# Designed miniproteins, single chains, continued (3), part 111

Each design is a single chain, and the fold is of that chain. pLDDT is the mean over its residues in the fold that is shown.

## One batch from the design tools (miniprotein)

Design m11843
Fold by ESMFold2-Fast:
Structure m11843 (fold): chain A 73 residues (1-73)
Amino acid sequence: ATEEQRKAAIALIEAAGELLGLREEAAIVAEGIRSGVIDEETRAAAAKLDAALGKLSEEEKKEVLERARELVA
């Protein structure tokens, strides 16, 4: 992955954490992406985010994408 792709992925994770009230889990996953170190805590945090994201409506998913775009600007 390029640095730009990694930055975009981190922004998406952070935006999702803000919307879902999972900012701590989002911070753990973002650190894993930045460092390239994926431990058990990072996997557990990612699983929680994934489960919560699967419950979002299409409108809420668009809100996450728009917020992520703001975070990379």
Scores: mean pLDDT 79

Design m11844
Fold by ESMFold2-Fast:
Structure m11844 (fold): chain A 65 residues (1-65)
Amino acid sequence: MELVEEAKRLIEKKDYEGAIEVFRKLVEQETDPNIIRMAERAIEFAEKKDYIGALATVETLLRML
């Protein structure tokens, strides 16, 4: 939960590189395939600098955790 909250803060600041690093840490430590899939989707939006897509995906992750 705390990692996803930090990722949301970074996205809100448009620090996409910082958010990607946090999502990569989440993927490395997580075993739930649904959470991994959402985190990877968030990384894709962040790499594209898609603010709306990245924010929507991180909100979904917060609801799953």
Scores: mean pLDDT 82

Design m11845
Fold by ESMFold2-Fast:
Structure m11845 (fold): chain A 92 residues (1-92)
Amino acid sequence: SDSARLRALAEQALRLLEEGIRLAEKDIEEAIRLFIEAADLLAQASKLDPRAREALSYASSAATLLIRGKHYLPLALEYGQRAIELVREIIE
């Protein structure tokens, strides 16, 4: 069902976003990869739920900030955390 698929995509994206935040200070390249992978899942979810589109925007922006340089780390973490909050609203 679309509801079950949305939940599965959202739960997978949540795990990737949480891991990305955990690794961001230790392994920025892996954190970028995780945020990009989460953004791809959220792009798929956005076809099922428009709330996923807002989460996608924050996840994509977090990845872009990390790519620009480590001095954007605090803002990238804020955007990543906002993406997590939005994804939790989809699951709950």
Scores: mean pLDDT 90

Design m11846
Fold by ESMFold2-Fast:
Structure m11846 (fold): chain A 80 residues (1-80)
Amino acid sequence: EIDRLIREIVLAIHNKDVDRVQELVAKLVDLYEKEYSSLPKSERDKESERLQKELAEKLKQETAEVEKQLAAGITPTAPE
């Protein structure tokens, strides 16, 4: 689910759809808050740092894949 949202965010950025980017980012934030809402702040801070690094790497990979599809003349789509 998170991976799908990241891909959709990348697609919205390429389409310059600011409203869609804001909607998808809000959904991603909600998912993280639900997953970590019960954890103490110190544990959330550690997980946040780890996830930020993982998200940056995932965003880079999804951006490359979207650019590859666009270069091939294919309309990029979310997985499934």
Scores: mean pLDDT 70

Design m11847
Fold by ESMFold2-Fast:
Structure m11847 (fold): chain A 86 residues (1-86)
Amino acid sequence: MTTTVKGIAKYENGKVTAYVEDIEVDPSAEKVRIEIKATSKDGKTKTRTFEADNGLAVKRAVGQALVDIAKEFKDDVEAEITLTDV
């Protein structure tokens, strides 16, 4: 199974607020491969790929990655998040 959702992170005065479309993963998968393709307002791009155990860990890992990318860019980011069962 492959699912694509959108995420956004807003950077304001060193604080980041991340929003991700609700991610419900198929419970039959043991692990999920996560690919995040993030783009800043300035046109900077970053792609991150990692695996997480299915369930709450997926949602937390995605949120943390968006926060980290927005802090690195010091800018708002929009992301396309692809989830694939492994």
Scores: mean pLDDT 78

Design m11848
Fold by ESMFold2-Fast:
Structure m11848 (fold): chain A 81 residues (1-81)
Amino acid sequence: SAMAAARRQAKVEELRQQVLDETIAKFKELLETDPQAARDWLRRLAEKIGLTDEEIERFLSLTPDEQLEKVREMLEKLFDS
């Protein structure tokens, strides 16, 4: 039914936003509490998305605020794939 399909799409979008927000919040916490774990997490995410070694090193050289913005972009792109 069209109603069930629309409801499912709305729920999927809500879950996507929740996962994004929770992931960003966790990463922000890691940046503040354990910078090494944050760096390791970023490297794994970048490798999983298929960034080159040069792009990964550039990413790791960004400020914490720039890294947070880039992580959001990468996760949104991953979910759109």
Scores: mean pLDDT 77

Design m11849
Fold by ESMFold2-Fast:
Structure m11849 (fold): chain A 93 residues (1-93)
Amino acid sequence: SYVEEAEKLLKEAQEILKEAKEEFKKVPDKLVSQGIGLLLRAVGGETEAWLGLERAKKAKTEEQAQAAVDLARRGVRDAQDGLKALKELVEKS
């Protein structure tokens, strides 16, 4: 089911955002403004995954359902990119 796949992707994005919030706590004061930008990427990814799920629930065609799942997958990748960048920022510190 496209809805079940989108639900799984939203859960993945939510877990990634939770990790991004924990990594952000490790960002030194001098880099907090940069860290906020990276955290917002993870937030944006979770929001895209949520929007993907909502669109999957409302999809009237398989094409619409697939596009909704693709949006949720993009959200997971955007959240992962934000988390990875936050980890790199913390390691660089």
Scores: mean pLDDT 91

Design m11850
Fold by ESMFold2-Fast:
Structure m11850 (fold): chain A 80 residues (1-80)
Amino acid sequence: SMELLELVKEKVKAGEPLSPEELEGIRQYLKELGITVNTDGEAVQVALIVYEKQLSDPKKQALLDEILKRINEARLKQKG
């Protein structure tokens, strides 16, 4: 899953579309962490942020909840 997240990160930076297999891999990664998301865009954003936090902080459970709240708030407040 780390290799998948690096690939996804590079594709997102390059503006390349993700394959259905890559999206499924992201959803599986989030499922293993106990994270639920509704859209593919949310899954990609959450997975990349979680991946970065997983590399820097061992207390992932609390961080995952905070990250999800932040993403949801940012998405609702998004204005161009």
Scores: mean pLDDT 70

Design m11851
Fold by ESMFold2-Fast:
Structure m11851 (fold): chain A 81 residues (1-81)
Amino acid sequence: MPGPRLEYPEMPPEVQQLYQQLLEQLERRTEAVRAGDEERVREEDRKIADLAEQLAKNSPNPELKADFEALAQRLRDALAA
């Protein structure tokens, strides 16, 4: 199933805080892409991967955990390419 928007009321406050940080980093990445700053895009992708890994480890929802793990892996693979 496609992943829903990451807004689950049952998420602990710490997980919700990490999710908000993830959204902020995604916005920063978009700005870096628009600016053509490839170095900043890579830096933001690393931060997004780190946040996704933290969200995966701290998420009580198995499906959300899997979605965050997949996001982190995709970004790690892209950064290694």
Scores: mean pLDDT 77

Design m11852
Fold by ESMFold2-Fast:
Structure m11852 (fold): chain A 85 residues (1-85)
Amino acid sequence: MKLTEEQLKALVEKLGREAVEKEVRDAVKELPGLIEKAKKAGDKKLLQQLIDAADSVIAMARYLGMKEEEKKARENLKKARELLA
């Protein structure tokens, strides 16, 4: 699911920039392990949810200028999509 720029801005305003940056960093760190668990379980529904989560993390990292986290989230998204093909 693609987050709009207004949705990204509203989330940062509600939670604070530092808290949102922490959530992005935590999500990027946890995503590879969750993707591997979904793959081992054959859980295509969970894998689709992780793809949607990675898209949201990419959008937020880009909005916040977190270039390294955006790159890592894009790599996680690619891996998850390859597993669904």
Scores: mean pLDDT 80

Design m11853
Fold by ESMFold2-Fast:
Structure m11853 (fold): chain A 80 residues (1-80)
Amino acid sequence: MSIGELVRKAIEAIEASDLPEETKRKILGLIRQAVLNLLSGNPKDLKKAAEYFREASQLAREAGNTEAAKILDELAEKVA
């Protein structure tokens, strides 16, 4: 699965969940930061993108969205 497809699936999993809107906003904000770092293509920014995806995954898991957390962990591994 492509990086773009994984990002889309992670966003859809978060939006489809019953998480509080503030929690969704935080996780989506981290995904946005990760994507911005991916778009630069610089190796240092790719490592930052992986870190943002890992933070998003941790918050999703803590909030009980294990599906989104799994996808975000896969994204972090793929871009690191």
Scores: mean pLDDT 85

Design m11854
Fold by ESMFold2-Fast:
Structure m11854 (fold): chain A 91 residues (1-91)
Amino acid sequence: LTEEQRRDVEIAMLQMQISVAKIALKNQNLSDEEKKAIQDYIDAAQNLIDALKNNASKSVIEKLKKELKKASEKVKKIIDKRKEQKKKEEE
């Protein structure tokens, strides 16, 4: 793959993740804190897409990837807690 093709694949991957997160936000049972965490993730992913499209420096992209990772970890904690609650209801 060319560098341009690799960038386009990364952007497409991030866009898919944003779409999944937006679907999750339609769940009316989410707390305000959970909605904020998912929205922060969408915002971080969009910022990274914008930086990639604008050929931002390696240092800027690295910083945005770290911010996205932190936002992703918060969302993962929410998913893990909800999976634990569902298992408890099934037992």
Scores: mean pLDDT 80

Design m11855
Fold by ESMFold2-Fast:
Structure m11855 (fold): chain A 80 residues (1-80)
Amino acid sequence: DKIELEEKEIKVESKGDEALNEEARKKAKELIEQTEAGSKLLVELGASNEDMLGLGKKYADEVAKLGGTGEFTIKVYLAK
């Protein structure tokens, strides 16, 4: 926990079906919570910023596939 962390926000805009929004928001929140907790742990274990950005991109693509409408924000932590 002495590693200086930078919070990186990855925004995903989806223009899918509004009827899917509640499920999409639920899944997006689950992925965000996993990436926040997992990214902090991975940085502590020596993961590179490139690995963390790749993880964030992968989860952004998963959020986009949920088919809901709106703006979703995925947070990933990087080492400074």
Scores: mean pLDDT 68

Design m11856
Fold by ESMFold2-Fast:
Structure m11856 (fold): chain A 77 residues (1-77)
Amino acid sequence: DRAAVLAAAREAAARFGLRFDEAAAQEVLDSAPPGEETSLATLAALVRAVERANGTTLAPEQRQALVDEIHRLVAAR
């Protein structure tokens, strides 16, 4: 469910004090094949959208933490 992943990404960004560009994130999810909304490629693209919205590159550990939080929030539904 793209809406659930979008909501999870927004919440994860907020928890880490990061800005979230909802339109850019929606474009990433709309470009994902059905059933691949939480694929490694899609989550990497969502992290890149968050980096662009904040004008910064996240450290590898911060990128992984953001991915892990998105996964956790999606699993919680």
Scores: mean pLDDT 82

Design m11857
Fold by ESMFold2-Fast:
Structure m11857 (fold): chain A 87 residues (1-87)
Amino acid sequence: ALEEALRAIRGLLDAVGEKTGKTAEFRALADRAVRGGAEAAVDSLFEAAGLSDKDLSSLLASVANALLTSVELGREQAEKALEQVKA
């Protein structure tokens, strides 16, 4: 449950880093999220939103808010967000 959500969040942060050219910054946020658990993941997603344009910022904030509601919703929203970033 939590490990799947953190993996999805890491994948999302890595994809945003690749798309924006901020690979090192987003990799550091992804590593913090995975190592720190749910609270660290929420913090990393909001920091990532601050580094992003308005559309990616809204997407990342939506994942953070879903994760604050539940781990499963956070996973689902992160997977959905990853597909949007890849498109």
Scores: mean pLDDT 83

Design m11858
Fold by ESMFold2-Fast:
Structure m11858 (fold): chain A 50 residues (1-50)
Amino acid sequence: GERNYTKEQLVELGKKIGLPVPEDQIDPNKTFGELGGDSITSLLVERSLE
């Protein structure tokens, strides 16, 4: 099945792209975009992770 981002991965990505996401607001069933990133930010995150 498809893997979702972990809390740690989302926090690190948020710091790297300048959009910090609080760990307590991270849901393992949500994508980065759903946690507060816009569509462009979500695409950049996906591409950076490969």
Scores: mean pLDDT 54

Design m11859
Fold by ESMFold2-Fast:
Structure m11859 (fold): chain A 108 residues (1-108)
Amino acid sequence: DLLKKADELEKQGKTREAVKYYIEAIKKDPSLANDPRVVERLAASLPVFVRLGDYKTAFELLDVLEKASPEVLSLPSVVVNLNIAREQAKELGYDEIVERIDKLLAKT
């Protein structure tokens, strides 16, 4: 079970590994892109990958978040983490990430 493995890795602080399993789980079950628990954890991971300059994983996270409903995107923890990631991306000059986050925030 990919979600259980992702949750276990997240509890161990292995955020990079956990995110790979969340993304794979969503590819197998697209409805998970609207699961509040999954979306909150993916949003919380986005600032980590932006700081690391892991553009590939950041774009994969944004692809998943763009499939979430406005209701799920409007969760306080999601909005907070999107704003944190946006601030970091802006400071680092990652204009494409800033633009994609702005489009997500416009849906909230």
Scores: mean pLDDT 85

Design m11860
Fold by ESMFold2-Fast:
Structure m11860 (fold): chain A 63 residues (1-63)
Amino acid sequence: MLSVEELARLYATSPTGIMRRLAEEELRKRGEEAIKVLKKFAEDPSLSERSRKRAEELLKELE
C-alpha cells in the first residue's frame, strides 16, 4: 500500500485521471495525515501551478 506522501504525489502530479481518482479516494480515507501532506504540496513552489491547485482543492474539502 502506498504512503500518504506517495498518494498525494500521485493525486497532484499524475497525468492520468484514473490514477488521480484512486489516489483521491485513498487520501480521503487517511484523514489528518492526508491534510498535513496536502497542505505541504499546496505550498510547494517546485510543483506546477496545476498540481498545487489540485492539492489546495482537496485540502479545502478535507478541512
Scores: mean pLDDT 79

Design m11861
Fold by ESMFold2-Fast:
Structure m11861 (fold): chain A 73 residues (1-73)
Amino acid sequence: LRAEAERLAPTDPARAGVLRGLAMGEGLSAEDARKAASVTPDPEVSAGLRLASARKSGDEEELREAEEEVRSL
């Protein structure tokens, strides 16, 4: 995911930001990813971190909300 984010950065920076957030979140616990999302100033990276957190928590409501946030970008 991080390698793919770097590859997309020059052609689609918003999608690259979301993928960076997802890649960062994969290495973190659900709680740490959620905390990172709340303090990051980049909305695309924040959305990716929240999506990663929701996937790890297994909460279907959180996952749906995170997916909607990503779609709104």
Scores: mean pLDDT 74

Design m11862
Fold by ESMFold2-Fast:
Structure m11862 (fold): chain A 58 residues (1-58)
Amino acid sequence: MTITKNTPPEEKEELLKKMEEIIAEMKEELKTASEEKALVLEAALALHEAALEFDKSL
């Protein structure tokens, strides 16, 4: 999902909430993940958090 400057505020808010939910779910999965899976999840989590921060700036 891509948020742009042309995305209506209502849709932007909904998309941001969905992204935050995905991040929260990934953090929960990280608690029970294997060592190898934890490394992949941490990298993916960092990318999702960076994307969320960027989208919030639009």
Scores: mean pLDDT 77

Design m11863
Fold by ESMFold2-Fast:
Structure m11863 (fold): chain A 66 residues (1-66)
Amino acid sequence: MIEEARERIEALPLSPEAREHALEGVEYAEKGDLERAERAFKAALALETDDAVRRELGAIAQELLA
C-alpha cells in the first residue's frame, strides 16, 4: 500500500513542491502520524489546480488515512 501510493504520486504530473508535500504525507502515514500526513496532503492539494490530479491525490490520501 505505502509503496503503491508512492508510485501513484510519482506518476502524477505534480509540481516539484506539491510532489514533495505529497511524499511527506505518505512518509507520515507510514509512521502512523496521521495528523501530519493529513496536513502534508492538504498542502500538496493547495498547490495543485488540475481537477483530475487533485481527485487522484485525494483518493491516495483517503486510502492511506482511512
Scores: mean pLDDT 82

Design m11864
Fold by ESMFold2-Fast:
Structure m11864 (fold): chain A 92 residues (1-92)
Amino acid sequence: MEKYIEEAAKKLRELFLERMEEVKRNLELGKADPEANPEGVEIVRLIVEGAPEEEIIEKLKELILKVSGGDEEKIKLIAENIGKMLEELKSL
């Protein structure tokens, strides 16, 4: 199951990178809600500030574990759903 967490974290980082322009626009317009998604906002900040990939992946793994409660099936579903979102974005 460690492989699913790592794959999910890597895919989630790629999803954040693909959506960076949209995220930046939402932050500029004050439409981002850091209170509703503090972990997501922190991850975006790390990416914008040029933090090492390994540090970003570590934070994403922590987020995935938090939202899944450590459930292996939920972690697998998160990885699959992120993968589908990435495929949809790349098909634009």
Scores: mean pLDDT 69

Design m11865
Fold by ESMFold2-Fast:
Structure m11865 (fold): chain A 64 residues (1-64)
Amino acid sequence: LDGAELLVLVGRLAEELGLSGKEVTELILDPSDPRGREILERLSRELGVSREEVVRAIREASGL
């Protein structure tokens, strides 16, 4: 998974949802928030990878 491509998609979702990119990444990393689950599911579907792989790529791209 390309981290740069993932960050571009996160930025587009942030703009669509009226949130910051940081808020979107925080939602993706919080499995207890249903909004985060829906965003993660959408990214998983659009990128053709597992939700676990999206979370890993977000952490790696964020230096976490």
Scores: mean pLDDT 77

Design m11866
Fold by ESMFold2-Fast:
Structure m11866 (fold): chain A 90 residues (1-90)
Amino acid sequence: SSAAEQIEAAARAIATLTAHEMARKRFESTQAAYEFVIETAKEFAPSVFEEVLKRVEELLSDPDTARALREEALKQSREELLEAIRRAAP
């Protein structure tokens, strides 16, 4: 469904920016990173917030997926990653 595609796109964009910020040590703790995910999902995907949050947690908790997202994120600027979230927003 289009809703499932929107959730996956938004979750991947948010997870990728979060991985970028974690790699650059922008968060003081794992808790700060989770708070960033919560606030970003609320801002950009409020209508599917719970589904996006759950999917971001799944993507970042899988070590292989998290590594791939980090590698992809480090090829992009923070501004490019923010724009990707805006484009993926439902």
Scores: mean pLDDT 84

Design m11867
Fold by ESMFold2-Fast:
Structure m11867 (fold): chain A 61 residues (1-61)
Amino acid sequence: AGERILDHLKVSGEELSAGEIAKGLDLSVGTVTRILNRMVEEGKLVKKRVGRTTLYGAAEK
C-alpha cells in the first residue's frame, strides 16, 4: 500500500529507486512503480532523475 512506501521513505531519510523500495517492502518492482507514479501524481512523493536512475522521495521530510 502507498502508506508503507511513504513510511519507508521517511524512515530511510533519503531518495530511493523503485527497485530499492520494492526490495525493502518485499513487493514486486512493477507493483511499487505503479504505486509510486500514482503517489507522485497525488503530490505525496517527488520523482527525479539522477543520471540513469529515477529516484523517489517524500514531498515533505
Scores: mean pLDDT 77

Design m11868
Fold by ESMFold2-Fast:
Structure m11868 (fold): chain A 69 residues (1-69)
Amino acid sequence: MKTVTFKVYGISSEEQAKRVEEAIRAAFPEAEIKVDLEKNTVTITFPSDVDVDEIIEVLRRAGFPAEVA
C-alpha cells in the first residue's frame, strides 16, 4: 500500500475535482482518491507500489499539472 499527496493546479470546484478523480480512475481503477479543495491537494492510496512520475503524467495529460506535496 502506498499513499501519495499531490498539489494540483486549478482545482477550485467540485466539477474540477470530479474530472481529476475520473482521470486517475481511468489509469488506476483500484486507487482510492481524496480531493481537498481548500488546500488544492489530491491524496491517492494505491493497493500496490506505484511510480509517482506516472501519476504526475496522468494528471498533466488530463489538464491538471501536479507536484508531490
Scores: mean pLDDT 80

Design m11869
Fold by ESMFold2-Fast:
Structure m11869 (fold): chain A 78 residues (1-78)
Amino acid sequence: SEETLEKIRELAKEIYEKSKDEATKKGALGVLKLIDEYEKDPNKVPLKPWLRYAAEGIKEGSKDEFGKTYPEKILELL
């Protein structure tokens, strides 16, 4: 839903703004890019599987609180 996408966007922005880990920030930008690309052309992006993949990747690779906890919140919304 649109509400769910807004919540995911907010979580990704918060990861980007508050994390000091560059890999985690890059992952958050990837989530934002996926949502932006989906809004431009929904037929090109299998949004839920790719968001799940991106969130899991951030969680696995992150060393800080934002990269560990916020992707879990994204996964719970999917």
Scores: mean pLDDT 81

Design m11870
Fold by ESMFold2-Fast:
Structure m11870 (fold): chain A 93 residues (1-93)
Amino acid sequence: SIQELLDEAREYLEEAIRRGRERDTPEARDLVAVAERGLATLEQLRARLNTETDPATLEQLGRLAELGLEQARILAEIMRDGRIAEAEALALA
């Protein structure tokens, strides 16, 4: 479900923030800021999902949740593996 995708994305973003704060480099600080904005966006998507009834908008919210989960996974993996340059490239894309 869309809620399950948002929950998984939250877990990955929280991992990325935790690991990024441990590194305390300019690149890690930038990625933590990206992940923090991602968490705020997920909460906004959850709020909209709870009140939205339009099928076309729900489909768009689902697609945004899928993209958000993919980005969150990549951020967590990069922070886990120390590939900060790849996360910086992702932030610019």
Scores: mean pLDDT 81

Design m11871
Fold by ESMFold2-Fast:
Structure m11871 (fold): chain A 58 residues (1-58)
Amino acid sequence: SELAEKIYEYYLKKDYDKISELLSKLSVDKANEIVAEIARYKETGDEEAFKKGLIEAL
């Protein structure tokens, strides 16, 4: 989805302010799912898994 692609791009570019802005527009449940995907990426460094997780969550 477009939103998943934007979060992926902003995170890789370290544009955390834009990520916070996008997450503020989501439900708490969706925001928590995205935060969980970001945490997983921090542990693994797997960019493909990160993008797939964001698409699945959104």
Scores: mean pLDDT 83

Design m11872
Fold by ESMFold2-Fast:
Structure m11872 (fold): chain A 103 residues (1-103)
Amino acid sequence: SELERKLEEVLSFLEKVSPTGLTPEDRRLIEERLRAGEDPREVVIETLKRLMEERGLELYEGDPEEAIRKDPSNRRARTQYAIELLKEGKSISEVLEELEKIE
């Protein structure tokens, strides 16, 4: 279904860019928001911000692209970079492509 496709895209993306692993409750909330017809891009942005806040992680203060080029495993930089590109209007698939270019 279209819902299952959107859910798979969002969950796969979040596993690659989130600052922490997703809990079963995180997955359930994401599914509920997508079922309610929310934009997958907005669901991702809000989820990443919530995870950063709940873990007491501050926004990355440096250049996230440069940080990822130096250490592709830098989860905070990956999260910040994803949020910035999504807020600039890039799709989830476009953000994944940009991450693959700099890793």
Scores: mean pLDDT 81

Design m11873
Fold by ESMFold2-Fast:
Parts: sequence; C-alpha cells; structure tokens
Structure m11873 (fold): chain A 95 residues (1-95)
Amino acid sequence: DIKKALEEADKLSEEEGKEYLLVQENGEWKIVELDYSDLEKSLEIAEKALEDHSKYVMEKVLKEGKASEEEAQAAIDAVRPQILADFRAHLEAVQ
C-alpha cells in the first residue's frame, strides 16, 4: 500500500542520503530514485509523482464520501504550484 511504500522511501532517503519519489505503474506504487545531475528528468518524475498522488487522494476522498470531486480537485490545484516550485528550488540548491 502507499503508506508502506512511503515509509520505505523515507527510510532509504535517510540511510542512503538520496531522494526517492513514489509513482504509480500498473496499479502498484514504485519507488524512483532522483538523479540530481539531471534536473529536467527529476522534475518530470516529481510532476508524475504529484499527479499519481493527487489521483490517489481523489479516489480515497470520493470513496469515503467526505468531499465532492470539485472540492478535492480545487484543494489539489491550490497546492500544486507551490509544491513544484519548492521542489525545483531544492533540486537547484543541490546542483
């Protein structure tokens, strides 16, 4: 599940000093290592990870009936630009 994959990714980041993101492929969460030497590729991975996580949150919210699809999408759209900007700044700082 996503929680177990997140805990594993956090542990790998702590132990190896590398950053990992989660992406969804064929219905499974995959851990992807970031390559700081390739800023553009790392940003593409971050964008995909954000999209896959957003879809997971949307499906969970709709299944639980706690918010409308419009409310969940608006919340995701409000935070997406800042998350990507912060991630880009982080990658540029480690170059």
Scores: mean pLDDT 73

Design m11874
Fold by ESMFold2-Fast:
Structure m11874 (fold): chain A 95 residues (1-95)
Amino acid sequence: SRLDRLLQESVRLVDETIELIENNAPLRDIQTKLDRLMETLQEIVDELIREGRLDDATQLLVLNQSIIDAWNRNDKEGLLSLLRDLRSYLTSLLS
């Protein structure tokens, strides 16, 4: 489905973002990957709403905002923890 494709893409983007952060990639490269991840997550939220999965959409919106907040605070450890939580959540939506 469209949702499954978006979920698989978002998991890949999470893994790539974690790798960039762990390898101390330039902040611009991390930001570019996070921007793409956030765009994909918004498409997932829109799809979840369309399917009537409002609790899942709300949980994802909360995680998205927490990730944005951690990035804006320059909280590297918090960002990594939230990205791992996001990965687990996205994977749970595939099952």
Scores: mean pLDDT 90

Design m11875
Fold by ESMFold2-Fast:
Structure m11875 (fold): chain A 84 residues (1-84)
Amino acid sequence: LYDEGLKAYREGDYQKALEKFQQALAEEGEDNIQILIGLGNALDHLGKTQLAIEYYQKALEIAKASGDDVLTSLAQMALSITKL
């Protein structure tokens, strides 16, 4: 599901990416940082920028709580892209 979402996102099918990432989140758990970022990216491309920001912020909070600097940087980068 996550890989299917990434493929759809790379192909420009943001609606399919959103659907696959939502399914992946339901299966992997709501705290999966990579899936939350994927959801945010798909939502931003669909013009739902405020929802994208909410998912990026959730991913950032979880990454900081886990002490994972790589995931924290990934979430911060995703949040910064929405402000371009």
Scores: mean pLDDT 78

Design m11876
Fold by ESMFold2-Fast:
Structure m11876 (fold): chain A 93 residues (1-93)
Amino acid sequence: EEKAKKIAEEARKKWATDIAENYPDELVRLAERAVKMGPNAANNVAKTVIYAAEAGKLTPEQARRLLELLERAKDKIDPEVYEKAMQALRDVI
């Protein structure tokens, strides 16, 4: 079961990397919508942002916008996920 969990996580990471690599402007749009929705949407976008930033496909301008959006949704995002996302975005800027 550990192996199955790792495969699922790798698949999600690949999807997040693909969207950041090919459609980075869409990631910003998704974040703008998700932060206005519930905590589940905000957390999912924050996790996607971590993968996108680690992939090195975000511009400094996109990273600043994502940082601003996540900061406004801080109370909706798990603290561990939030800190990791903010640090990953700061490393791009």
Scores: mean pLDDT 74

Design m11877
Fold by ESMFold2-Fast:
Parts: C-alpha cells; sequence; structure tokens
Structure m11877 (fold): chain A 61 residues (1-61)
C-alpha cells in the first residue's frame, strides 16, 4: 500500500463516520490494517480536516 492509497482510505473512512469520535476510530482501524502506526494526534487532525471539508492535499503528503 502506498502513502497516497493509505491517505485516501483514511479520508474515505472518516467521510463514512457520523461524528468526529467515530471518524478517529475508523482512521485508526485503517492505519492498523495497513500495519502503519498512527499517533492519536495525527488521526484526530486527519478526522477534523476531513469533516471540515479541507482538500486531501492538506492532509498527509
Amino acid sequence: MTHAELNRAMVEAAKAASDLDEAVTRIREVAKQAGVPLPDEAARLIAENVLAGKPPSSLLP
């Protein structure tokens, strides 16, 4: 899995969530499935940015 693929999977997981807490949980599960350790702070920032409608290019590189 490339960084771009992981980034898109996390964005889609967050979009499917009904609230911020669920979005963070889904993002962490995607990262865990990919075998990539993701800090709580990073998962929360990704979830907040996705729910705020920021473009994918402003999330992870």
Scores: mean pLDDT 71

Design m11878
Fold by ESMFold2-Fast:
Structure m11878 (fold): chain A 88 residues (1-88)
Amino acid sequence: DAALRALEEEAREREAEIKELWKTDPLEAARRAGEEQARLAFRALALGLEVGDATFLALRAAGLSEEEAARRLGELAEEKVREALERA
């Protein structure tokens, strides 16, 4: 899957850039992380990836570690479940 591999490569590059920025300019890093999360999540969904995989890749590209991205993905899943139960 060339498209998925290219997206993973892009995410890895963005992750490295933003991780370095977190050490020198945390406010700018947070702003860029948010923008890159949205951009990569949208692109991953456009490529037909599952929402979970798309979100995980976007979180990692935003400079989160694998553990941090997994934790954040879990939080988002819990929020979705809470919303669904509230509607039921």
Scores: mean pLDDT 65

